# Designs tried in a protein design run: designed miniproteins, single chains, continued (4). Part 82

Each design is a single chain, and the fold is of that chain. pLDDT is the mean over its residues in the fold that is shown.

## One batch from the design tools (miniprotein)

Design m15011
Fold by ESMFold2-Fast:
Structure m15011 (fold): chain A 56 residues (1-56)
Amino acid sequence: SELEELSRRFDEILAPAAKAVEAGLTPEQVLELIKKAFDEHLDPEVLERARRRRAA
């Protein structure tokens, strides 16, 4: 159950990066897409919590 949930979230994060690799984008562009996907598709509460800790 939890493994299936993790797998689905991982697919959502990696899907744009996989398409970028297939499209022949540069490694730098692929890495930036992965970073953005992690920032946007990681748990929003975790990101918000980390942001508050850094701002405080």
Scores: mean pLDDT 66

Design m15012
Fold by ESMFold2-Fast:
Structure m15012 (fold): chain A 55 residues (1-55)
Amino acid sequence: SEEQRQALIQQALNEAREFENLGKLDEAVSAYRAALALDPSNEEAAQQLQELEEA
């Protein structure tokens, strides 16, 4: 369902932010990619991936 999909997207984004805060940048990138796999139009995941991969 859309509600379940939205919850999974939020969970992936939360995990990505936690990895980033811990300095686990490779794991953060993987988590943001997982969020984009669920929602290819998610601007937060796309922007964060760009920043992390270009840094």
Scores: mean pLDDT 83

Design m15013
Fold by ESMFold2-Fast:
Structure m15013 (fold): chain A 64 residues (1-64)
Amino acid sequence: SLLRGLAVWSRRQGNEETAEYFEKAAEALEKGDYESAEEYFEKGLSLLPPQAAEEVRRTLEHER
C-alpha cells in the first residue's frame, strides 16, 4: 500500500503524528471508506511542512 509506505517514510522523518494519520487513511481505504481515508490523509499532510506535503502529493500523482 502506498499510504503505508508514506507512513513509514513519515516516521523515519520524525513525523509520528503524520505517520499515524497515514496509517489510519490506509486502514479506511482497505475498508472501502474513501471519505475517512481522504480526511485522515489531509490531516496528515497538514502536519507536514509545505514543501514535504508537496513532495507527498507529487509522489501520489506519479504512482496513480
Scores: mean pLDDT 79

Design m15014
Fold by ESMFold2-Fast:
Structure m15014 (fold): chain A 56 residues (1-56)
Amino acid sequence: GAVILENAKHDLGLSDEQLAEARRLVAEGASPAEIAERLGISRRQGAGLKEAILKS
């Protein structure tokens, strides 16, 4: 839900614009590694963010 996504955003220090980019990448089928590279976070954090977006 939205709470999971908001917590992920806060924990990773993402802006609203970076979260929107992450959502777009997930919708395009991007891997956790691609999300991590684009946002400057770890692959593990990218995987967690992808899961949070998919559950929202």
Scores: mean pLDDT 77

Design m15015
Fold by ESMFold2-Fast:
Structure m15015 (fold): chain A 81 residues (1-81)
Amino acid sequence: MDWINKEPSEEAKKYLEEAEKLIREGQAALDSGDVETARELFEKARELVEKAIEIDPDSPETQIRAALLLIQVTVGEKAAA
């Protein structure tokens, strides 16, 4: 079973790491006044976070990290609106 090797958690972590990177890039775009780019980056980050939750729904670490990133995405989306 793949869960013995924690492979699903590693895949979910990769999605969360990419989402975190996109959130940082989105924040940088907002700081430079590029609201359109920021919006696109936050939307993509949201999709990656949702994929991580789908892959690893029973992981407390994934759920907590995903929830925190979704808060950051939501704040960024409102700032970009």
Scores: mean pLDDT 78

Design m15016
Fold by ESMFold2-Fast:
Structure m15016 (fold): chain A 77 residues (1-77)
Amino acid sequence: MVTEQDKKAREELLKVKGFDEELVEKLEKEYGADRVLSLALSAPSAEEAKRRLLTVPGIDEERAERIVTYVRTGKSE
């Protein structure tokens, strides 16, 4: 069963440029969508957020940067 938090996290990740449904589903199954967003949201700086996101399988430097941008600005580019 998908929680309300997981649904919101999935919707947020889908708004990030370069993130499609397949990638978001894989991240949800392997790591957890809410947990991925939490790594960016709980970090004290954008640099630390990127560093933490890079530890997640399936997230490269570009994807980490896009998540950080979305979380900080509320917009996908």
Scores: mean pLDDT 76

Design m15017
Fold by ESMFold2-Fast:
Structure m15017 (fold): chain A 55 residues (1-55)
Amino acid sequence: MSYHERFRAHARSRGLSDGDIDGLLALLDEVERREGPAAAEALVDGMIAGLDRDS
């Protein structure tokens, strides 16, 4: 499965709007294009951890 679906589900659970999610996914697509899928996966993991650690 794509990291896109994993991130979208998590971000929605945190109350982010579809517009905010689309913007973040566009940034992830740029990272994947520039540095490859491993870098994009690492970024997604960091973003999810950041949302979980926001308190």
Scores: mean pLDDT 76

Design m15018
Fold by ESMFold2-Fast:
Structure m15018 (fold): chain A 65 residues (1-65)
Amino acid sequence: DPVERIKELAEKAIEAYKNGDKSTAASYLTAAFIELVALENDPTASPEQVEEARKIVEEALKKIE
């Protein structure tokens, strides 16, 4: 499930940031963003999956920045 993968990466980014590891947080956040772009360009992805994944990444960005 690509949404679950993006959620896992976003949660790892937030956890790393809370632990003071900003470089690891940036790495996981970048990975989550790459997975989101891949999902947005997947013709088999539903609009609901894309919207949920975008929300996950946006919420992670707000917590890290």
Scores: mean pLDDT 82

Design m15019
Fold by ESMFold2-Fast:
Structure m15019 (fold): chain A 76 residues (1-76)
Amino acid sequence: EIEELERQAALKESIALLLEIAAETSEWLAERTEKRNPEVAEENRRGAEESREAAEEQRRKAEELRKKAEELKREE
C-alpha cells in the first residue's frame, strides 16, 4: 500500500512536469507568433496558463499521496 501510494505520487509528479514543459512550449510559441498573429499568441498564453494550473493540481494530489504514505509509515 505505501509503495503504491509513493508510485502514484511519482506518476502525478511526472505528469505535472510534462504539463509544465507544455506550458513553457506554449509560452515560447506565443512569443514567437506575437508580432505576426497576436490572437494566436493570446491563445497559446491561455493554453500555457491552463497547463500550469493542471500541473499545480497534479502536484497537490502527489503531495497528498506522499503525506498519506508518510502517515502509514509512522503507524507501523
Scores: mean pLDDT 83

Design m15020
Fold by ESMFold2-Fast:
Structure m15020 (fold): chain A 100 residues (1-100)
Amino acid sequence: SEKTEKLKKAKDEILKVVREGMERLAANPDASEEEKRKLLMETVKKVEDILDKYNIPDDIKAEIIRAVAQALRDFFEKGVPIDEALERLEKELDEIIKKY
């Protein structure tokens, strides 16, 4: 369906921008807490912009943003490796898409 195709395209773009955000954090371990938090907020904003671009409904958007925020927290606060955090996020996004 058109809705499912839009969600799949959004998923691919989301995984890319989340990876880029995580890699930028990993490349700058000496950045201040304020700079790191700004980068996290910028990453979430890019995900919101992707969801808006594909006209994803607010309820689905909220679930996806929560999943992304959790993956970023797992990476940033709990030290989960990038590939593991992204694998968990992809599975979560697939379950969200499957419901709709």
Scores: mean pLDDT 86

Design m15021
Fold by ESMFold2-Fast:
Structure m15021 (fold): chain A 80 residues (1-80)
Amino acid sequence: DEKRLEELREAAARAAERAEALAEKARAAGMEEAAELLRQAAELARQAAESEDLEEALELLRQADELAKEAGRIAREQLA
């Protein structure tokens, strides 16, 4: 269980870094709404990376993933 939390926290830290990088790129491209959702996803992933509870970390990552998916949906609609 402890090893699962450690692995999840490491994955969450990487997810936060990726979401932050994508948010910056989206903002530079003028995709402000997608950028804001990605920034929120990064914050939730960061909280998951610092969580000491496996269930909490999983729920925070799930919320971050949903926001990242919504950002992708909005970005696709703006390009269509």
Scores: mean pLDDT 85

Design m15022
Fold by ESMFold2-Fast:
Structure m15022 (fold): chain A 79 residues (1-79)
Amino acid sequence: SLSIEHAVEEIVKALEEGDYEHAATLAEQLARAAEAAGWSKEAVDLFKKAAEYARKGDGEKAKEYAIKGGKILADDLES
């Protein structure tokens, strides 16, 4: 969970710094890592949406999707 929390924090930081391209890259990397690990498809799809909205310049929606994906992954891993 700490690793996932850190990854989500880095995405949020990039969005807050206005580096939407970096935020999108980090979100895509997290989505690929989650998919490869067999984690929640819902969380993977949310990280993909975070990357999509970051590339569109919608930092607020990108942040919302990244945080939601992180929460779903944290809850799934505690099950």
Scores: mean pLDDT 82

Design m15023
Fold by ESMFold2-Fast:
Structure m15023 (fold): chain A 68 residues (1-68)
Amino acid sequence: MKFIEKRKKLLEEELKKNPNNVDVYIALAREYFKLGEYEKAKEYAQKALDLDPNNTRAKSLLEEIEKK
């Protein structure tokens, strides 16, 4: 799906620009989750938690990924 691929590319470019942006890691984890790439989704959600251990959005997303 064209919109998901374009969104993923923009988020990956944003990460290169701002590697400590927790919201970008969460957004990438969600995009990979939508694509069924659960291992990559888990990796990005975990990176978000490594940067902000109290981030409830990253915790909830990681729990949803781990249920798969």
Scores: mean pLDDT 78

Design m15024
Fold by ESMFold2-Fast:
Structure m15024 (fold): chain A 90 residues (1-90)
Amino acid sequence: MEAEEERLAEEAQRALEEGRIEEALELGKELLKLRLIKLGVDEEKAEEVAELAREADIALLEGDLEKAEELYKKAAELFKEAVEEAKKKK
């Protein structure tokens, strides 16, 4: 539901502004997971993609640009695979 996505996005932004970085990253993960489920991706696969994106964000915050790039690429590949599987699943 669009309203739930907006609520999670707003809460994540607020957490980030208040310095609650871990909470902001967790909310971002939940938001991505919900968006993937809305696209027909299985919940387990949505969780995997969202977790990889969260790990990439952590690597980026730590200044590990190579690790962040690798994790973002892996998340994108899994996202593509999950979407194609969702289309075939009917």
Scores: mean pLDDT 78

Design m15025
Fold by ESMFold2-Fast:
Formats: sequence, C-alpha cells, structure tokens
Structure m15025 (fold): chain A 85 residues (1-85)
Amino acid sequence: MEDIEVETNLAMIQIMSAVAKVAAKNYEKQGNEEAAKIFEEAAKKIDELAEKLEALPDPSVEQAEEALKEALEILKKAEEEVKKL
C-alpha cells in the first residue's frame, strides 16, 4: 500500500528546502552574500535529509516525522544565524 503519510512528510521536507532556496536567492539579490550562503547550506542539509529518507527500503511514519522535524530545526537555525549578522 502507498504510504501517504511518509509521502506527505517527504513533500513537506522538499517544500522547506524550496523555502530555504528562495530565501538564499532573495538575500543574494540584496547583496547579502553571508545570509544567502547560510540559507544555501540549510537547503543542502534539508535536501540530504530528504535523500536519506528516500534511500530507506521501508521508511516508517515516525522516521519521516523526525526527518521533517529536523528540517524545520535546520531552517529555524538558519533564520537565527542570519539575525546575528
């Protein structure tokens, strides 16, 4: 059976990566290269979480939820780091 809950969490992780990439692009357009770099690194880490989840032969809902939680924390830390610039 297709695990809709795992797929939903994976889609949300991918959305968080897209948000980080949009933030990086916006900061780059403003000439804030340091902030852009922070969000680019956040996006890369979030993409790695999605890839690890996809590589699992039988991912559980709990594993997908934990990956999503970690992605959210990565994005929050990037926002906090940018505020210190």
Scores: mean pLDDT 84

Design m15026
Fold by ESMFold2-Fast:
Structure m15026 (fold): chain A 76 residues (1-76)
Amino acid sequence: SQSVQNLRAQAEKAWKEGDYDTAGRIYEALGRMLERQGDLDAAAEAYRRASEAYRKAGDDERSRELEERSRRLREQ
């Protein structure tokens, strides 16, 4: 979908610019959208990327939360 493509492009741009907080928020939004669409594998990957972005931004709490959410979607 165009929304998925737009969010992914925006997140990648923010990541490339070192704006990890913004990248994390966009990947989190992408994950939520993909989860609502039933694309659980893609949602899990988006949450994993959001977790990595928040870790780089120094938000360890949010990083752990999203890593756990990603794992739950892929395994259960």
Scores: mean pLDDT 87

Design m15027
Fold by ESMFold2-Fast:
Formats: sequence, C-alpha cells, structure tokens
Structure m15027 (fold): chain A 91 residues (1-91)
Amino acid sequence: SAAIAYYNRGLLLFNQNRYEEAIEAYTKAIELKPDFAEAYYNRARALKELNRYEEAAEDYQKALELFTATLGPEHPDTKLVRHELEKLQQA
C-alpha cells in the first residue's frame, strides 16, 4: 500500500530526527488513508518534538478517536494515545 510506504518513510525520518520531513510523509499517508490511526499518532509525536503542541493535541485526539473505534477504549494502544494526550495537556 502507498499509505503504508509513506508511513514507514515517516518512521525512518522520525528516527533520524528529521521531524518536518517525517510530518510530510505521515501527511501523505493520511491523505491516502484518512483512518490511519498510527499515522496520526506518529505525526503528533513529530509535532510535539517541534513544540507544535496544539497541532500535536489535534492529531493525538484524532488517533484516540480512530483507535477507540477500531480497538476499543481498553486496548493498550488506545490507552497509550490517551495517556500521551493527557501528558501534553499538562505540559
């Protein structure tokens, strides 16, 4: 899938601390797959590294909605996203 390819490119760029380029790659993944919860989550992480906290909170919220819909509120991935959003709002 092209969406997965862009997502994997985003992960690679994030690990290289190339956060703005990672955001571009995740954005392309989301354009191709608007329900891509993992792409919203990892784009939020990259936005947070750039101190773009409001945009990070919006992406964490979207990831939380998508993970809740697909995995339920008690799934470890859903709980992780909720915890990251709560921590961001306390910062």
Scores: mean pLDDT 91

Design m15028
Fold by ESMFold2-Fast:
Structure m15028 (fold): chain A 81 residues (1-81)
Amino acid sequence: LSPELKAELDIAVLLLAAATYLVIGREHEKRGDLETAKEDYEKAIEYAQQAIDLAQQHGNTALLKEAQAFLDIAREELEKL
């Protein structure tokens, strides 16, 4: 893999992780497990931030925009707990 293709794959994996933690966080929240939901949303923020940093490093504006959207959603969900 070229460094650029590797970066795109790494960003995609980080975004998938962020999306996964958002989904499981919402399920924990729905079940009343607010402490676990908080941990899940914090993990979603962590992975989204890593995706932002990597997208910025490689100048990938499309993935940067996606990562920023996940970060905003995760922060909003965490604030509502």
Scores: mean pLDDT 89

Design m15029
Fold by ESMFold2-Fast:
Structure m15029 (fold): chain A 92 residues (1-92)
Amino acid sequence: MLEALRAAIEETARALEEMGLTEAAREVRRLGEELLRAIAAGDAERAAELARELARLVAEAARRAGLELSEEEVRQAEERAAALALKALAAS
């Protein structure tokens, strides 16, 4: 599960780089590393917070690239990211 989450973070960063959002891609990798450390430490609260922050960062980067995302879609992405992080933690 951690490998799948790490792969998803790298794929997201790569997609942002393809869109020309190099700074956002770098920040995704940084927050992704913090998220993986929180999961490894068993810190559910921090893992959920970092997952939501990461999802929000990706959504804001997509909006800057001209992609239309509603606040509802951003909220759904944040909650999906938090749920995935908590599942990865529970499986560790």
Scores: mean pLDDT 81

Design m15030
Fold by ESMFold2-Fast:
Structure m15030 (fold): chain A 76 residues (1-76)
Amino acid sequence: MSREEILREADLTFEAMKLGLEAADEVEKEYGVKISPRTLAEAIGAALDALRAGKSPEEAYQVAKETVKKKIEEEK
């Protein structure tokens, strides 16, 4: 990996972490629940995948939010 590729990947990762945390907090408030660390990790991963695919931060945030909602609903 080039230095530029490493820095770009790091920037995307930090942005995904911020978006995933914000999406998790929003859904926790909406549902009145606390999510698991596993669900948070999946939300961050979904945001990261969206950003790597060239989606906007807003789109990545929505993907993360949908991921958290789906996981809460799957646990019944």
Scores: mean pLDDT 81

Design m15031
Fold by ESMFold2-Fast:
Structure m15031 (fold): chain A 124 residues (1-124)
Amino acid sequence: MGAEGARAALEAAAAGAEAPGAGVGVAGGLVGVGSGGTKDGEEAAREAGRRIAAAPGVTGGIAGGRAGGVGEDELEAALPPEGAEAALEAGEYGARSAAATGEERERYAREAAEALRRAAELAA
């Protein structure tokens, strides 16, 4: 059970590394949290979504942005409303993935990663 969660987190981190811009690090971080398979994992996923919605540069965005050569000031820009909604949606899908098993876990993990990519694309 833990090995599948680690694999999903690594695959999303790899996909995030291929995405351009300051949001690359945020995509990897939330999927890793969402694969925990416990109530603590659910709460952590929602909290991660809230933090990314409020300040993407404070979470995974700084690490991704530095790798991509983006300035630190750009990584601390607030998400527009649509980006904030996508980050919160990713937190909810991450929480559902943490509570689910098998195919449903993988489905929710993919939906969380897609929502994170949308949030990352909308990071200003």
Scores: mean pLDDT 51

Design m15032
Fold by ESMFold2-Fast:
Structure m15032 (fold): chain A 99 residues (1-99)
Amino acid sequence: AAEEALRAGEAAARGGREAARYAAKGEGPKAAQGAAAAGAAAAGAYAEGLIGARRGDGEGGRRGAALAARAAAGAAERAGEPGKEGARAAEEGARKAEE
């Protein structure tokens, strides 16, 4: 529920930071994979947030997931062309986490 959503959001942020590291080293394909993983984690966080909301405390989980996913998307954008598709996936995950 809410705690699971927050953990998934943290995983999304971690994936974004890893994507940024690979981008800095010129490893675009690895950066794109990290961004895609961050997007998937954000989507998962959103789903857990929805479950938590039925019990009255999913809002904090959704907010945490959305913030983490946006941070991941920003990091992925720095990966350049190979990372742009992954960045879009991370942004989509962030959007769903907020909705």
Scores: mean pLDDT 59

Design m15033
Fold by ESMFold2-Fast:
Structure m15033 (fold): chain A 65 residues (1-65)
Amino acid sequence: SGIDLAMARMYRAIGKLLESKGDLKGALEEYRKALEILKSLPPSPEVEKEIEELEKEIEEVEKKL
């Protein structure tokens, strides 16, 4: 549903805010919550694209830890 997608986007936004403050561990926790929600949604091109982008963001942050 649109609510779950909005919730995933909210967690991703929180993660970006934490990353901007240098809280890389906090950012990863929020990004992983967003990813879990996205992976629970019915498959679609929009969801697959957001999963790919978020997985890349997670990988980039993990490399800095």
Scores: mean pLDDT 87

Design m15034
Fold by ESMFold2-Fast:
Structure m15034 (fold): chain A 50 residues (1-50)
Amino acid sequence: MTPQQQAELQRTLETAEEVAKAVGKALGLDKEMEERWKELLIDAAKFVLA
């Protein structure tokens, strides 16, 4: 991976964690749903960066 891709991945991970936590809090999602949401966002970012 290029350094730019690694930086974008890290930023996406941070954003995914923040969004998943905020959505989980607002909707009362459990930890399982929060983890799945995070994985989907990471996969989407990987697709965009590829």
Scores: mean pLDDT 70

Design m15035
Fold by ESMFold2-Fast:
Structure m15035 (fold): chain A 62 residues (1-62)
Amino acid sequence: DLYVKGGQAAFDQGRYDAAIRGYEEALRLKPDNREAWKGLGDAYLKKGELEKAREYYKKALE
């Protein structure tokens, strides 16, 4: 998935808002994309938004 790869690349560069946008676009196309849900959790964790990170990790497991 191009958007998941873009989100991962942005995350690796420390561009967490860009990573979030990439993962959100991936989920708009495929809502069951667990990798994108996990990526949102990772990005929000890096931004210190622990409650959002927890919710997105929960979605990645379901």
Scores: mean pLDDT 84

Design m15036
Fold by ESMFold2-Fast:
Structure m15036 (fold): chain A 60 residues (1-60)
Amino acid sequence: LPTPLQQAILRLLREHGPLSAAELARLLGVSQSTVTRALRELEAQGAVVRTPAGRYALAV
């Protein structure tokens, strides 16, 4: 099951499109390292992908 942080990240990516780790950190009020860890877990699950521009998007 996704953590509450992972669920919040997925929701923001669904609503706003591709976002950087720094943008997600600002929107969620957490550290960039916390967001980066959650994004790596979501990438490992195939839920998100990193774009060439350095942003993260839903893997669909």
Scores: mean pLDDT 83

Design m15037
Fold by ESMFold2-Fast:
Structure m15037 (fold): chain A 71 residues (1-71)
Amino acid sequence: MEEQLERDIAFYEKVLTDLVNAGMSREEAERIAERIAESLLAVGYTPEQVEKARQRMLEAIDAALAAREAA
């Protein structure tokens, strides 16, 4: 389960990073991350695992936005 969770998180981190790099706003990217978190909870991940995924997705959004602003 933890190995699958890490694969799912890595996939969504890449998706959100690509969307932000394509011009998506912080607000829209955070909305997508929240929908992903809701979906992960619905498929059977624990609230703790979902919170870990949410935090990592938000960190990926912040990093991508910072990189975009620096460019």
Scores: mean pLDDT 84

Design m15038
Fold by ESMFold2-Fast:
Structure m15038 (fold): chain A 58 residues (1-58)
Amino acid sequence: MEELQQLAIETAVAEARELGASEEQVERLRKDLEEVAKKHPEDIEVLGKRARELIEEL
């Protein structure tokens, strides 16, 4: 995984934790974003959109 994608995932995880997400929700978020990053390694915007959608689901 590229460093920019890893940073984006960790940022989303930190944001979810600040919003009061449970550890299970945080792990689910991380796994989903890792899958998106693998499918779209060149598209950080797709990763960002997915992160926002998952945070909205909390």
Scores: mean pLDDT 78

Design m15039
Fold by ESMFold2-Fast:
Structure m15039 (fold): chain A 57 residues (1-57)
Amino acid sequence: DLEAAKEAAEKRIEEMKKVGKEEAIETAKALAYQARDAGDEELAKFLEEKAKELEEE
């Protein structure tokens, strides 16, 4: 389920924000890489956009 995967990824990224901004960005990028490797292009794009948003904060 793409929506459940996005929700789980967002929750993980938010948890990492409590550790630090850089950790959250690295987590988002790692999850995006895994999604692309698995062929989940929509999830990968979503996570890449999240990483970019975090960097622009």
Scores: mean pLDDT 81

Design m15040
Fold by ESMFold2-Fast:
Structure m15040 (fold): chain A 60 residues (1-60)
Amino acid sequence: DKEKIKAELEILGLKLEEGLITEEQAIEALKKVYGLSEEKARKVVELIKAKKIDEAVELV
């Protein structure tokens, strides 16, 4: 469900912005939850930081 993924990525972005998690912790979470490769997880984190959430959802 893309709506659920979008909400989850928005929450991850808020945690990154507030410093509650590190970028490496976000990458590991994306790999574990969605089965992403490290390269894709890093790209998703970059898109989240750039506020490009809709583009990030398409990579998941």
Scores: mean pLDDT 86

Design m15041
Fold by ESMFold2-Fast:
Structure m15041 (fold): chain A 57 residues (1-57)
Amino acid sequence: GAYRKELLEAIGEVLRAIGDLLDAEWNGASQEEIERARKELEEAVKRLQELLKKPPD
């Protein structure tokens, strides 16, 4: 099944979102930009959690 590929993609999205959030905080971005980055991270984490809740085969 494609589970391993979906999991790898979801992990990649989380790592990217973490990088975006860190970049925003490090460069003193506006609170709106930081909040946007947090929402992206939350969505990426939620997707990863949904994949991880599926029983491993």
Scores: mean pLDDT 78

Design m15042
Fold by ESMFold2-Fast:
Structure m15042 (fold): chain A 78 residues (1-78)
Amino acid sequence: MLLDVTKEATELTQRAMAEAAKLGVSDEVANEIMDVLNEGSLEASRLAAEGDEEKAKEILEQTEREVKKILEEAKAKK
């Protein structure tokens, strides 16, 4: 359901931004993470609203993987 997808997207954003803050990433990296999260959340919400919950979930999973990669790269540079 759209509400469930929106909730998952919100929780993903909260987890990712908490980890970014804990790592002390630069404003540039934090903005990159937010752009990825906003784009993924918007696309997933759009797909869920169209009834395509499977694609919405796939987009959220892709968004989570991309954010995790950015966080791991930021962590490795410390």
Scores: mean pLDDT 80

Design m15043
Fold by ESMFold2-Fast:
Structure m15043 (fold): chain A 91 residues (1-91)
Amino acid sequence: MVSPEEAARRAEEGARLAGRGAREGNASRLTGGALRAAGSALDGALGGEGELGVEAAKAAAKAALRAGEEGGDELGRRAAEGAAKLGLGAA
C-alpha cells in the first residue's frame, strides 16, 4: 500500500497538474490531475491518514473547480466533485 507521505506527494502533484491544465485551458490535463490527486488522497486515507487524504482531495477539487470557471469544461468540474466526494467517503 502507498505510504501516507507518498500519497500526499502524489496528491500535490495531481493538484499542480490540474491547476496547470486550468491555466492553459487543457481539459484533459485538468481532469487527469484532479483524478490523480483524488486517487492518491484515497490511498493515503486507506493507509491510516484519513484527514490528510480528505484535505488533499479538497485541495484538488478546489483547483479543478477554479479551472472550470476560468477555462475548463464540465468534465473538469464533475471530476473535481467526484474527487471531493471520494475523499470524504474514505475518511
Scores: mean pLDDT 60

Design m15044
Fold by ESMFold2-Fast:
Structure m15044 (fold): chain A 82 residues (1-82)
Amino acid sequence: SKEELKKRIREAARKLGLTLSDEQVDQIYNVLLSAEGEIHGLKASRASDEEIEKVRERAIEEIARILGVSRSTARRLYELVL
């Protein structure tokens, strides 16, 4: 559910020592929802692993920008949520 995913985002952030505003949680939720939808479509069309990874890297970069953190920190957040 939307509320469960937002809870996971907050819990992942807490594990990384980050405090998120409600606006940042909503922005990250939308980034993850969009990326997962795009990845699902790519898998259904048998897209390459490289195309799927580009979507993940784009989502991680956008999370890094929303939070003002390194890509490494954003990647850890991404992996903890999913």
Scores: mean pLDDT 89

Design m15045
Fold by ESMFold2-Fast:
Structure m15045 (fold): chain A 69 residues (1-69)
Amino acid sequence: MELVDYTDEQIEAYGALVKAHMLRQGLAPDVAEKTAKEVVEIIRKMKGAPRRELRAKIREVLNKALAEA
């Protein structure tokens, strides 16, 4: 099973991609920034968890942000 084991650089890069994606979806800059930070924190806290669980959690966070847009 693939476990969450990303470097700090990979986590920060992913956060930047999430923010850019949210901005392209038309979300306000503050919401995009908050969503990116939340995703980064989830990845850090879920170190060692199955990647499937991380993907599900990230999807939940992104869907909530988009629904509130």
Scores: mean pLDDT 82

Design m15046
Fold by ESMFold2-Fast:
Structure m15046 (fold): chain A 79 residues (1-79)
Amino acid sequence: SEEAKEKALEYLDEAMRAIANGDLDRAIQAVQKALEYSKKVEENREEAIKYLQDAITALKNGDVEAAVSALRKAKEALE
C-alpha cells in the first residue's frame, strides 16, 4: 500500500539520520521498522527487504559504509 511505502521511506530516512548522529542502535531499530512496513508493500518488496536485511547486518558489524549503501538501494527499490 502507499501508506506502508511512505512509512518504510520515513523509517529509512530516520535510520540515515541516526547513522549521521552516530546512533547505531537507533539506526538498527529504524531499519527494522522499515523492514516491517516494506513487507506490506506490493511492488519491489523482495528487493527492498534484502537490502534492509543487508543494512541491519552491516550496522551490527559496525560497517557504516556498507549500511548506507544498502539503505540507498532499499530506498531506490521502494521509490
Scores: mean pLDDT 85

Design m15047
Fold by ESMFold2-Fast:
Structure m15047 (fold): chain A 71 residues (1-71)
Amino acid sequence: MGGIEAMADWLMRVAEVPREEALEIASRASTREEILEALRKIGPEHARKFEEALARLAAPGREAARRLAAE
């Protein structure tokens, strides 16, 4: 229900894959590694965009932690 649709929507936004491909990946893949592998098969640019989105989700937390440590 929510998980597959949410993952497909996120993949469409960050990896810029068509809805059909995003839904196929979301329904078949259970892990981030499986999603990356599927995206690489579609195109290396899509996989890179997905990795960039993951880094963006992690980067604010790491930067905030560094700034607090530097305080």
Scores: mean pLDDT 70

Design m15048
Fold by ESMFold2-Fast:
Structure m15048 (fold): chain A 57 residues (1-57)
Amino acid sequence: MSKQEIIFAGNEYLAEQGKDSATPEEIAEAAGERLGLSPEQTKELRDYVEKLVADAK
């Protein structure tokens, strides 16, 4: 699973919620729900999303 796929899924989900800004934690949770990940996988995702969001700024 690519990092870009994770970010894309999270951003799409949050856009559907009408959010203009989101924390890396919110993006990771949204992506985890969309991808059907376990709580453990979602925690690993949070670290990746946090790094990707920081790099994107």
Scores: mean pLDDT 67

